# Designs tried in a protein design run: designed miniproteins, single chains. Part 9

Each design is a single chain, and the fold is of that chain. pLDDT is the mean over its residues in the fold that is shown.

## One batch from the design tools (miniprotein)

Design m286
Fold by ESMFold2-Fast:
Structure m286 (fold): chain A 84 residues (1-84)
Amino acid sequence: SDVDRMVAQFRRRMAARGRDTYSRDQVVAIARQVFSDFFTPSQAAQAVAIFRRIFVQRFGADGTVTRQQALDIFRQAYRQFLAQ
């Protein structure tokens, strides 16, 4: 499914960075790349905005996340985007 392909791509892009933790800007950039590969520019921008909102609500604007936490935010953002 498209969601499984997007999740796999997000996981691969994070692994390629070779980091255990990510800042908001780093993980938002990865999410933007993945959403842009599967969505229209308008849809990708909306999905990224949802991702950023979830990140800030859970971890704060200056927070950091693990790969697993970033993946959880990505799945949640995708679900919220589809529910609109």
Scores: mean pLDDT 88

Design m287
Fold by ESMFold2-Fast:
Structure m287 (fold): chain A 80 residues (1-80)
Amino acid sequence: ELLKKVEELAKEIKKENPDEEEEVAYIQAYSKILGIDKIDELIAEAIDKVEAGDVEERQKKVAEEVVKKAREEIKELEKK
């Protein structure tokens, strides 16, 4: 299943880069499955959707929204 493959890849990326945020590792894993162009599109959509006053909080919420959207894209691919 693609979702399990994404989780495995994210875990490997995090293991190789332990100082990297978990959400960033997941975004990199999703980009390997969905492609960079699709992830760039999801990042743009997440930026438009997320409103927060603090820069750090905004960055975290954007990353979480990208992961959520990418997961939905994988679920749609698995339905075919």
Scores: mean pLDDT 76

Design m288
Fold by ESMFold2-Fast:
Structure m288 (fold): chain A 56 residues (1-56)
Amino acid sequence: LNDQINNLNNQRNNLIDQATKLAQGGDHDGAVNLLNQVQNITNQINNLNNQMNNNN
């Protein structure tokens, strides 16, 4: 579980870096699409944390 969360954090950081590069290159739509993917990864991390804490 911790390894999965660490992997998702690494993916999120990579997408943020790519979004920054796209925005600097003038591709703001591409940057927004990557930031939406960052939000999806954040939701996955939250779901994993909730499963660990709620013990259902």
Scores: mean pLDDT 80

Design m289
Fold by ESMFold2-Fast:
Structure m289 (fold): chain A 85 residues (1-85)
Amino acid sequence: MTPEQKELEEKIYKILTEAFPDLDEEQLRKVARAIAEAASSGDPELQKRLLETLTEEANSPDATEKQKKAMEEIKKLVEEYIAAS
């Protein structure tokens, strides 16, 4: 894991823990790592699928406004990371 990938994981983890404070921290850490790994993969198809999934989650009818905003913020971080890489 590169320092940049680890920084992305930590930023995503912070957003997830603030949006989902009652969820298991181990599960949130696994989600943050999976997103950071997919963003850092260099695989355009995997990166595209990740962004599509984050867009779907941001528009989920079962998500709170806070959770939707968190998914939008994570999507922006992933887009900025891919563009900078």
Scores: mean pLDDT 82

Design m290
Fold by ESMFold2-Fast:
Structure m290 (fold): chain A 86 residues (1-86)
Amino acid sequence: AEAAREAFLAHYGPLTPEAQALRDEVYRLMDEADKRLAQALKEGNEEEVGRALSAIAHGMGALIFLLIEPDVETARRHLERARADL
């Protein structure tokens, strides 16, 4: 999965330093959200499952606006929403 992601990123060329920093932050947030989702599912905590899924969705939105349709401001807004969900 990560190797496929790296190959996808390489196809779209090098990111600016600002976009690279935001991408690294999105990856850290997505990892945290995945861990919280796994824990919430084990505990049957539907509220935390919803929050973790929302954070993952906003993280994916940030990646779209960093990698596919470059808009650093929109990517940053998605990242802020993802953080608010965690």
Scores: mean pLDDT 77

Design m291
Fold by ESMFold2-Fast:
Structure m291 (fold): chain A 99 residues (1-99)
Amino acid sequence: NLLEEARKALEEGDLVGAAVHLLGAAQVMSGVNLGVAMIYVADRDYASAIAYLEKILPDIDEVVRSAVEQVIQALRALQAGDYEAAREHLERALEQLSK
């Protein structure tokens, strides 16, 4: 139900919460530990989250990896203060994980 929590976070404008829930869903679906990245995102340490996710990305299967790549782009947008771009990338990640 992490995808439903991510959807609700997006509807409420909680982009950080949406990113955390999407990473949680990606962790469950891939079996890859993303807890460190989730902590960085919750702390709004986007640079550390991006670095960790880019490092672990090759260990994630292609379907889930595509969604994690969208989360990485959303974190870059959040770091730049571009909340609209961040929301769009998180929406794409949710769509990819929901299929």
Scores: mean pLDDT 88

Design m292
Fold by ESMFold2-Fast:
Structure m292 (fold): chain A 76 residues (1-76)
Amino acid sequence: SGKIVLSDEELKEFAKLLEPFLEKAKEKAKERGRTDELDIQIEAYRELAENTEGRFGEIARQKLEELEKARENFES
């Protein structure tokens, strides 16, 4: 419902958690011959959301929803 606000320390931890999923998504995009940044972010946040519970998992799910909406708008 509401957006979760993170402290500066939590933002750094979230970024560290996201980084390996971003790298994996970039590798997959490179193998496909397509490097759409939005598609890479969607895949990374989806994997993070599926593999993370609690506060960071909720944030990842909210960000994924925002990115998927951005993808739909980009196609129009």
Scores: mean pLDDT 76

Design m293
Fold by ESMFold2-Fast:
Structure m293 (fold): chain A 55 residues (1-55)
Amino acid sequence: MVTDRELELAVLDVAISAINAADKNTTTVNKLSDSQKQKIQEYKAELERKREELE
């Protein structure tokens, strides 16, 4: 049985990986404003913080 904590960790890992993959995509990066890039990085940091708290 997957616990709610294990499911949350898996979802956070997927979300963090998706953000990292998008950051490596030059087409996606070039379409984003500096403000949007900053907010995406802040959101990623929040997800990483939540992952650490669950671990």
Scores: mean pLDDT 73

Design m294
Fold by ESMFold2-Fast:
Structure m294 (fold): chain A 101 residues (1-101)
Amino acid sequence: PLYLVRAEVTVPRDVETVIVKVSSKGKIVYGFVLVNGEIVGHLDENGTAEVKGVKKGDVITVIAVLESDSLKDGDVATVTVIDAATGEVIGEATGALKKIK
């Protein structure tokens, strides 16, 4: 079955490069990252995307489609935003999985 997740993280400070990571027991089929509503990148097969030039107050939105026979409607995926230079987690959010197929 296929599941959709959406999660948002508000950036707490200016960061030159962030790594956006989606963590779930599902396989990433498709996903993309928006900053302030504009598409800036796509998730790779590891559920990771690099985003450059984020500013304090920017909203990072992740939309992903995951596939797994072990997922249920209402399970969660975690979105983590990491400062690429330091490895510091600067934001985290969970999104509920919604079955779409």
Scores: mean pLDDT 85

Design m295
Fold by ESMFold2-Fast:
Structure m295 (fold): chain A 119 residues (1-119)
Amino acid sequence: GPFEVLKVRVRVELLDTGQVGEASSDKPETADYMKLILDAVRQAMAAAGLEIPDIELPEDSTESMLRIVQAIVDAGGSGRIRITFEALVQLPGQPPEWVTLFVLPPLTLESLERGRKRA
């Protein structure tokens, strides 16, 4: 039978300062990944003693990511972040295990702006 995804998790690393935050959803089919990224960023920033103001996230993922990274920089945090996407997966006859789905290359305002201009 097919495998099942039970949960998804986003981990964010502030690469210049070393703080890590994570956020998860038990609803993988309807998970708001931009919200999970923002929640993980808020956790990492709080570990650095920093606060991010409330941010409006548009439907465009590139614009949402630009706003998130800009807010980190404006708050005095890391200008570089790493985002890891993970899933809790259950294979038939096996216990559920966390698996890494994807690790984004380090993101900066410059890398996101460059991506936006090529799309």
Scores: mean pLDDT 84

Design m296
Fold by ESMFold2-Fast:
Structure m296 (fold): chain A 81 residues (1-81)
Amino acid sequence: MMTAVEREILERAVERGRAVAERLVAAGASPEEALLEAEREVTATVYLLGVENGLSQEAIDRIIDEAIRRVREYLAELVAA
């Protein structure tokens, strides 16, 4: 079960990742290109906030994986006809 801090970091990372993916898809990038840049934004956000909040590397890795999963699901909805 995620802590409140882990959940807040997850939600912020997902929001930033989705914004990057949406912007790139709107600009004509492939879903794969959009996901790669969204993964970079997610990773940077989780590391910055996770380290500042004293999270373990294991917790940081779990949040990154879950955030990327949610961004991938959002991206699939964006590219659906």
Scores: mean pLDDT 86

Design m297
Fold by ESMFold2-Fast:
Structure m297 (fold): chain A 58 residues (1-58)
Amino acid sequence: LAEQGRKEYEELRKKIAPVSEEDQKEVDAEVRSRGISNPAARDAARDGLLISKTKEKK
């Protein structure tokens, strides 16, 4: 994967940081249960779920 994409993801993590560790574990478990083999698709799914959790709390 491109290193630049990873850096952008790291910046998104700062914005999603308010999401609890428990919610992050649930998101990771959900992404694993989907059996996504493509790393980029896995990262996108995880990011989307974390953003969804942030919006719910808002």
Scores: mean pLDDT 67

Design m298
Fold by ESMFold2-Fast:
Structure m298 (fold): chain A 91 residues (1-91)
Amino acid sequence: MVDEIMDTLGVDRESAERLAEILNKFKPKIEEIEEMKAKYGPDHPEVQEKAFKFLKELYEELLRFAEEVGLEEAAEELRKVLELGKKKEAE
């Protein structure tokens, strides 16, 4: 996992370990959403609501990580995704 993150993102081992810690922190929430998808289907409103809330939290943590390690393009894309989510909440 750490070596795969280093190869994929072109970051050092310390940065890859930080990303792995973020992913491990969110792993239980990912598993909960996947179990709900299996039980209710991916289009179920309750599954979509939990998935949306989870993705927002995950993307906020990933944005912070990207800014700290200097992944400027990834940070810009994450900001765009978060702004789109914010606009949908306001509607």
Scores: mean pLDDT 73

Design m299
Fold by ESMFold2-Fast:
Structure m299 (fold): chain A 80 residues (1-80)
Amino acid sequence: SEEERQRVIDDLEELIKGLEEQAEEYKEVDPKVAEIYEQAKKEYQELLDKLKSGEISVDEALERASKLELEYTKKVLDAV
């Protein structure tokens, strides 16, 4: 349980870093896509903060992360 929690925290931290890198890469190429990645980063950061504080469970964090993944994947595809 604690091991699983730490892995989910680590995975979310890496995902947030990836979103930050994508936002920076798209900033001059497609500012609209960059904005979508910045919004995704913010929502994943809020999710990570809630998981770290114990406000949400690991299972709830995984469910919410999955929904954010689907939502933001569609937003990026619709923007290009």
Scores: mean pLDDT 86

Design m300
Fold by ESMFold2-Fast:
Structure m300 (fold): chain A 74 residues (1-74)
Amino acid sequence: MITDEEIKEAVAELAYAVELTVARNQIKRGADPDAVIAEAEARVRELAKKMGVSDETIDRLVAGLRADLEAAAA
C-alpha cells in the first residue's frame, strides 16, 4: 500500500496545488508575476523540505510550478 514517503510526497503535491491556485489568483489581480512566482517557489520548497521530500522531487515540483505560473502570467 502507500508508503510514508509516498504520503509525504502527496502532501507536498497538495501544497503545490494550493500555492499554484493562490499565485494564479494573485497574478490575475495584478500582482507582479515575478514576485508571486518567487514567493510560491520558496513556500513549496520550504514545506516539502520540512516534510522530508527528496531534493529531486522538490526541484521537479518547483520547476512545474514555475512553468504553470509563467503560463498563467502570459
Scores: mean pLDDT 78

Design m301
Fold by ESMFold2-Fast:
Structure m301 (fold): chain A 52 residues (1-52)
Amino acid sequence: VTPETLILALETMAGSNEFLAERMSDNPQVKAANQRAADELRQKVAELREQM
């Protein structure tokens, strides 16, 4: 189903941003930006799951 495919894609992107946040620990602004992007993607996943 389309929502399940989108959830998988968003979760994969969130994981990638979390990984970049971990790697960018030397720059707090870049780390924070990647973490916020991951949090926003996780929020979109939660909203999609509420539709199911």
Scores: mean pLDDT 78

Design m302
Fold by ESMFold2-Fast:
Structure m302 (fold): chain A 87 residues (1-87)
Amino acid sequence: MEELKKQAEELEKKGKELEEEAKKTGSKELFLESGRQYGNSGQLYYKAGDLEKAVESFRKSAKVYEPVDPQFSQEALEAAKVVEKEL
C-alpha cells in the first residue's frame, strides 16, 4: 500500500514537470505524456485506496489532455467520476 502511494506520487510529479514543459513549448507530445503520467498516478492511488488523490490525478489528466486529445480527456474525467462515487 505505502509503496503504491510513493510510486503514484512520483508519477504525479513527473506529470507536473511534463505539463510545465508542455505549457512553455506548446508540445502536443508533452501534453499527451503529462496526461498519461497523471492517469497512471490516479490508477496507483486508486489501488492504494487513496480515492481523493486518485480523483485529483484523473482530473489533472483530463485537464492536460483537453487541448490535445478530447477523447483521452473525457476518458480521464469518467475515471475520476467513477472513483468519486466510491467516496
Scores: mean pLDDT 86

Design m303
Fold by ESMFold2-Fast:
Structure m303 (fold): chain A 53 residues (1-53)
Amino acid sequence: SSRSLSERWAEDFERESTPAQGEVFRRFVQGAPVTDSVVEAARRLAEEAERAS
C-alpha cells in the first residue's frame, strides 16, 4: 500500500480506539490538518482521556 503514515494511523486509530478515544481524536483533528504528528498526538491525548475515564 502507498498510503501515508497519517492515513494509516488515522485508520488504525479509528478502528482500534474506544468511543472515548475516538471522540478526543476527532476533536483534536478537526482543528488541525491530518499529518503524522497530529495523528500521533491525538492518539496520545485519546489514551490519556481513556485512562481518566
Scores: mean pLDDT 63

Design m304
Fold by ESMFold2-Fast:
Structure m304 (fold): chain A 81 residues (1-81)
Amino acid sequence: SKKKKVEEEFKEQLLIQAKHLEEAGKLEEAEELRKLAENFEIENLEEQVIKAYELMGVEIDEETRERAKLLAEKAKKEIEE
């Protein structure tokens, strides 16, 4: 399933970022990213991408929200192909 593949790819990226945070000593943020990956659902992709950015220490401004929206729209298009 394309949906399952896209979901697993996002989960894998979240786990990679969690490992990076853990190596940087951000243990609590790493744990929250792992929990986000375990409960990740493609239907709520935009919200989950924004939450991941927050956990990674990215400032959530208008540009970041727009990028999350575009990423979610791209993923949805790949699933609907």
Scores: mean pLDDT 81

Design m305
Fold by ESMFold2-Fast:
Structure m305 (fold): chain A 70 residues (1-70)
Amino acid sequence: SAKEHALALGEERAKVLAEGLAIGLKLLTGEEPKATVEVDEEEGVTATAESAKGRLELRTPVEQLVRAYG
């Protein structure tokens, strides 16, 4: 379905975004952050970079993913 394709493409792109967030957080804090991606069929795709000194998070709702990629 369009929703399934949008979520799959969103997840792939969010992995690149999570690495970008990790680079940014490391530059600000000097600590190696952990980059993660979470996919939820109702909430959408969340890219996160987190360390002991900070957290960066970007969430794209399902509706926006379907609009962009469906």
Scores: mean pLDDT 85

Design m306
Fold by ESMFold2-Fast:
Structure m306 (fold): chain A 77 residues (1-77)
Amino acid sequence: MDKEVLEKLMDYSTQMIDYAVKASVLESQGKGDSPEYKESRIKLLQSGLNVAQVEEQAGNPSAQQSKEQLQKQLDEL
């Protein structure tokens, strides 16, 4: 909502999109079991956790639920 919060959200969202694209490309190439795919998925989820952390600091009530869902996915990798 202020400029600093918006800039952090944009930076983390950009990272999240980049890793999502990398994971999607690897999956489309049949490399879904590769270490590179797993690393891209981990970094995607970590970027999502960073977004949720910034949203929590901004007072978003759904941020905790988002963090729990992302952490669960990361733990299941």
Scores: mean pLDDT 81

Design m307
Fold by ESMFold2-Fast:
Formats: structure tokens, sequence, C-alpha cells
Structure m307 (fold): chain A 71 residues (1-71)
């Protein structure tokens, strides 16, 4: 949908503020958490790690919401 296209573009813009290594590392670890503990714990993990990496809580939530929509 157009809403998800906008959310994807906003997520890509936010992730571009991180180094590619940091973004990739966090995403791979989040997939591991999903496989072990499920989607809700993976979303929480992703939001917390993005905040630790320097994102605002608002931006981390946007990214986590987009990723959850793809799971």
Amino acid sequence: SSMYAKLKAETEKILSTLSATTATSIMIRAIGVELEKGVEEAQRYLEEELIKAGLSRKDARIVADYVRSQL
C-alpha cells in the first residue's frame, strides 16, 4: 500500500544515518531473536538496540514497526 511504501522510505532514510555495519549487525541479531523468542521480543530487541546505536525512540519505533510489518 502507499502507507507501507512511505513507511519503507522513512525507515530507509533513518537507517542511512547509521553505519551499514551497525544496521546490518542489529538486523541479523533481531532475526535471531525472532527465531528463538518470537516476533514481539524481536521487535522490542530491535527498538532497544537502535536506540543504543543512536536513534531517537521515535525513529527506532518507526523502524521496528516497519520490520514487524514484513514478518
Scores: mean pLDDT 82

Design m308
Fold by ESMFold2-Fast:
Order: sequence, then structure tokens, then C-alpha cells
Structure m308 (fold): chain A 94 residues (1-94)
Amino acid sequence: EEEERRKKIAILFTEKLVEKGYIPEEVLSLPDEEKVALYNKLGSEITSAVMKAIRDGKITLEEVTFTYSYNSLEEAADKAVERFLKAKELIEKV
């Protein structure tokens, strides 16, 4: 059940990034497993970049701390997109 929820959030996250123009529209046509894989890849890449920037003294842990509580899968996906874009902006600024 928790695993199922994580998959749904990952799918919604990738679809929302397409809607916002951050990834190609072709992603909407991918199987669910590929959308989940893309979510995991983007999450891993941004996490690695954030951790490196913190270690290099370019940003602080506090700047990347986000609220992660949610009441629905849709809200969880929206918050995940917001956190991803904010983290990306912080990395690009430094």
C-alpha cells in the first residue's frame, strides 16, 4: 500500500513537470514504470547536487529543508515538484 502510494506520487510528479515545461511531453506516453524510474533518477541527481553544495559550503541544510506533510497524493506530488524546483534554483544560484 505504501509502495503503491509512492508509485502514484512519482507518476503525478513527472506529469506535473511535463505540464510546467521542465521535461518533454513524450514522458506522458511512457509506461508507469518508466515515469517512476525518471522520478527516482531526478530525485537522486538533485539530492547528490544538494549534498555536494552543502559539503562545499555553497548552501546550508536549512535552505533545502521543506515541509513534506500532505493530505492527498495530488498534494504530495505538488509539494515534491515545488521542493525539486526550489532545490534546483538554489543549486543554479550558487
Scores: mean pLDDT 75

Design m309
Fold by ESMFold2-Fast:
Structure m309 (fold): chain A 64 residues (1-64)
Amino acid sequence: SSALEKKAERMWESAKKALEEGNEVALRAAAHELGIPLSELRRLLETGDEESLKEKILEALEKS
């Protein structure tokens, strides 16, 4: 829809790929950028709660 939504989708895909590859550095960077604990980001990715994570990404991007 909007440019922010597309950016959120790309960030979601990148975070999923980082989790699948075991890239801890990329996961920590994503969690820090979103302002959430790494454990919460990992849980959202593992449970496939894409909507909740996309909401947090959009909030972080709008605040920036």
Scores: mean pLDDT 75

Design m310
Fold by ESMFold2-Fast:
Structure m310 (fold): chain A 64 residues (1-64)
Amino acid sequence: MEKELQELKERVLRKLDEEYERRVKEARTAAEHTAIGIEYSARVLDIDELAKRGDIEGLKKLLE
């Protein structure tokens, strides 16, 4: 169970990293870059919290 949660967390984080890189390339202003960075950090914390709670379904939903 715990290992499955950690593997799901890593997969969700990799997907988030890919989205972050794409959005950063499309951003045109410093304000947009700042907003993207803040959103990325918030999502990383949300993913960590889901993993700590054992919310497998929540993590799977983020991958689908």
Scores: mean pLDDT 80

Design m311
Fold by ESMFold2-Fast:
Structure m311 (fold): chain A 92 residues (1-92)
Amino acid sequence: AADEAFAERLEADPAVREAEAAALAALRPQAEELYARYEAGELTEEQAREGVEALLRAALAAVVAALREAGRDEEADALEARVTAQIEAARA
């Protein structure tokens, strides 16, 4: 399918892989803090969900920025639209 082919192409791209690795490394402490606060009862399920969404949007922004820096604006726009649609669908 077109979505599968698109995802496979992005996974094979060195700039995308480097941006994803950097974003995951940078966001790991925030993700660990979010989980710790949820486990400690400091966050509601709604607040924890919003925290996860914020981290996903931050990771997306890093990959999108890397694609745009490489001159791949159409792929950056397509990725941003697809992931944003998935996040919005999860809210419904």
Scores: mean pLDDT 76

Design m312
Fold by ESMFold2-Fast:
Structure m312 (fold): chain A 83 residues (1-83)
Amino acid sequence: SAAEEAAREKQRENQKKIAELQAQLDKEMDALEKERAAVAEQIKASGPDEAAKLLAQRRADMAKRAAELKPVADELKELKEQG
């Protein structure tokens, strides 16, 4: 029926969106790991005052990125629950 075909098309679209959102999250997680390593290296090369500043900035940046990624993670979860 037309309703069954529409349901199958919606499932195909949902699976494609799931794959795209998962790829986006994976890419962002890879970027965060590289940033973490780079900041750790900078901290090791820095004096104590600059190291403290870099640690504070890192915590702020990590919190911001977690907040930015939450909507993507929430959308991915919703789409997976739809089916």
Scores: mean pLDDT 82

Design m313
Fold by ESMFold2-Fast:
Structure m313 (fold): chain A 73 residues (1-73)
Amino acid sequence: LTPEELAVENKIVEDIISGKLPVGTRFTEEELAEYYGVSREPVRAALDRLEKAGIVRRVREGDEVWYEVLDPY
């Protein structure tokens, strides 16, 4: 992982734990990139890893892909 990918992944996890990203929140890669002030590529990489870890789930809605925060506990 690049330093940007690690930083984004850590921030997402911190925000979920602190409740800044509540369980059940749905967002796109673009929305999350804007929220953290980063490009979409490190967000996409972080979300792929978090999906594999069961922290978020990928939801396909037509041609749009959304992610949803899962309960990590």
Scores: mean pLDDT 78

Design m314
Fold by ESMFold2-Fast:
Structure m314 (fold): chain A 79 residues (1-79)
Amino acid sequence: AEVEAARAEVRAALTAYLRAKDAGDEAAREAALQALNRAAARLSGLLSHDELAEAVREAAADAHAALGREDAAAALRAG
């Protein structure tokens, strides 16, 4: 439950970051980076190095998929 919540926060922050970057919204991009740093720090305390790397990769893939970038999402999941 806690790991799933932290993974969801990383995914949400990555999605917000990518959306803000695409829109050129600097303030929203910086806010999303702060949220991402907090979520990633929490997740790094809950997972091993290998589990963390996999979780971040999956979160990035999910964020790209949420923005309609299915090819990018598939490439991230492939490694």
Scores: mean pLDDT 79

Design m315
Fold by ESMFold2-Fast:
Structure m315 (fold): chain A 83 residues (1-83)
Amino acid sequence: SKRETLESGARRAIEAIRRGVPPSAAFGAFEDVALDVARDASPEVQEQIRQIVREAREKSKEASTEEQEQLLREAAERSGKLL
């Protein structure tokens, strides 16, 4: 399902952060997955997903690793609710 693909994308991004990938790159990879899941959605929904990821990425700058993981899970849940 779209929700499962988003949750998988968030999980992969979390694993990347744990392996030492910069959070900005991990959030970018998650955004690519989320927009692929939303490819048939309206441009408005696609823009809302970009904003969800951008806000999570901004909050991640001063966040702990555990908080960055939670932000990725929340971004996946919020994006899924739009689809």
Scores: mean pLDDT 88

Design m316
Fold by ESMFold2-Fast:
Structure m316 (fold): chain A 84 residues (1-84)
Amino acid sequence: MEEERRARVEKLLAAIDGVIAYINTLDAPQSAKDALIARLEALRAQARALAAADLSEDEFNQRLLELVGEAQRAIADFLKSVGY
């Protein structure tokens, strides 16, 4: 069960790393990229803290879902702001 939580967090971290790499290839203002990357790095820190937290299964699932939702919103807001 600990391994399952760790694996789920590691998948989210890998997905965020892939998004950061992709964003750096886009033709967009550096300031907008930097703002999104800072937001995603903050979410990565929260995800790592979540993996180490002594939470119930329901609390872990809810917090992980919230972090995924926040990442999706941050990416969508960035893409809209740069005309995608």
Scores: mean pLDDT 82

Design m317
Fold by ESMFold2-Fast:
Structure m317 (fold): chain A 93 residues (1-93)
Amino acid sequence: MSKEEKELLLRGIGLLLRIIGLVFDLELLYKKDPEKNKELLERGKELYEKAKELYKKMFEAIDKGDLEEAKKLLEEMEKILEELEKLLEEAKA
């Protein structure tokens, strides 16, 4: 495994862990106000499932030596993080 492949894997892992943390924050907000936050939590769970699939595909792309595909998948995971951050901001409002 090259240094670049290792750096992409570590970035992907870090991003997935941050996504998991935001979903847990949404669950805590849901417990405080279920009526307000039910739909936001459901969307957060869907985004987390997509992130897991993207991470698996990224790992497979790195294993095949397709670094361009791995970078593209990482960018899609970063978009999921941004969407989750927006959902969390909406839940706090």
Scores: mean pLDDT 85

Design m318
Fold by ESMFold2-Fast:
Structure m318 (fold): chain A 86 residues (1-86)
Amino acid sequence: MLPAIDISEEEYKEFVEKNKEALEYAEKKTEELKKLLEEKKASEEEKKEALKKILETVQEAVLKNLSSEEFKKKFEEVAEEIEKKI
């Protein structure tokens, strides 16, 4: 079951303010992963799956009100799995 991404902008902004450092790291890592996927000629399906995992990780962090440390660790794990799959 995919819950709709119905996180309010207010909830997202609050999460951003609380977890600025971890989210900034996640954004930079996401940009790096996007470039890596393009360089490695990943399929459209692989790119879509990678972005979906990143989005689900952020969504889970917001919904579960994860700490910056927990969010960063989960994001690093997801990024590492994406890199391994390429």
Scores: mean pLDDT 73

Design m319
Fold by ESMFold2-Fast:
Structure m319 (fold): chain A 78 residues (1-78)
Amino acid sequence: MSARELAEEAIRLGKEVMDLAGNDIELVNRGIGAILIGIGAQFTDDEEDARIALKQVAETAEKLGDKELAKKAKKALE
C-alpha cells in the first residue's frame, strides 16, 4: 500500500471510529486526531505519519470493542 493509500485509509477508518465513539468525547478526540494526522500525511506524502494514524485508529477501535474495525486498520499496516 502506498503512503497516500495508507493516509486515505487512516482518514476513512478514523471517521468510522469518530462515528462509533458517539458520546465518548475521549474516543471521539482520538478519532479526530487520527483524521488530522492522516490529512497531514497526505500533504507531506509521509508513510510514517500515515502508519501512526492507522495505529491510533486500531487502538481506539479496540477500546470501542469493534474488533472488525481494529482488524481493518491492522491489515492496512501489513
Scores: mean pLDDT 82

Design m320
Fold by ESMFold2-Fast:
Formats: structure tokens, C-alpha cells, sequence
Structure m320 (fold): chain A 62 residues (1-62)
């Protein structure tokens, strides 16, 4: 399987997740609004990019 190719938006979300330290999917969901506001994204765009960022985050862990 290939490493997920991230959009610039998904990459920015991954970087914000790294600032939070070790996180689970539940923690990511709770921070979705805050991350969206910090990156100037709508919640819909942030939700899509969060899915991509979370997939890459999980891939990079293992």
C-alpha cells in the first residue's frame, strides 16, 4: 500500500495534530473546530481534510 498523498490543506491539519502531541481519533474530532479556525477553513473542508490527515497520521505511526 502506498503512503496517502495529502493536499496542502490535509498537510496543514497533520502539522496542527503534531502540535497537540499523541492523539486518538476522538481527540482529533474534539479539536476539529479549533484546527479549522486556526487554518481558516470551513468545518466541511476541515472534516474532509481531517480524514486525509488522520489516515496519514496513522500511516506515519506504523
Amino acid sequence: FEKPVLTPTAQAILEELEKLGPVTGGTIARHLRTIAERLGLSLDDASIAMGQGYAAYRYDLY
Scores: mean pLDDT 64

Design m321
Fold by ESMFold2-Fast:
Structure m321 (fold): chain A 80 residues (1-80)
Amino acid sequence: SAEVERLRERLEELEAELDALVARTPLQEAELAAARRLLEEAREELERNPNPSEEELLRLRVLVISAAGSIEVVRRANAR
């Protein structure tokens, strides 16, 4: 489905962003570690269930949004 394809593309984009970021503080290390865990959980779920229901897709989107938030916290802190 187009929704699953968009979710996979977003996962790949966030994984690339995460790999490009360097933590400068222990707090940033914790934020990036949290993002990595959430993205890994979402990827494992999609690999286990490549045809998720609408409800399962919503849960996966929440994981991805949460990971994106942690990445954004580090990105904004390093923008000076």
Scores: mean pLDDT 86

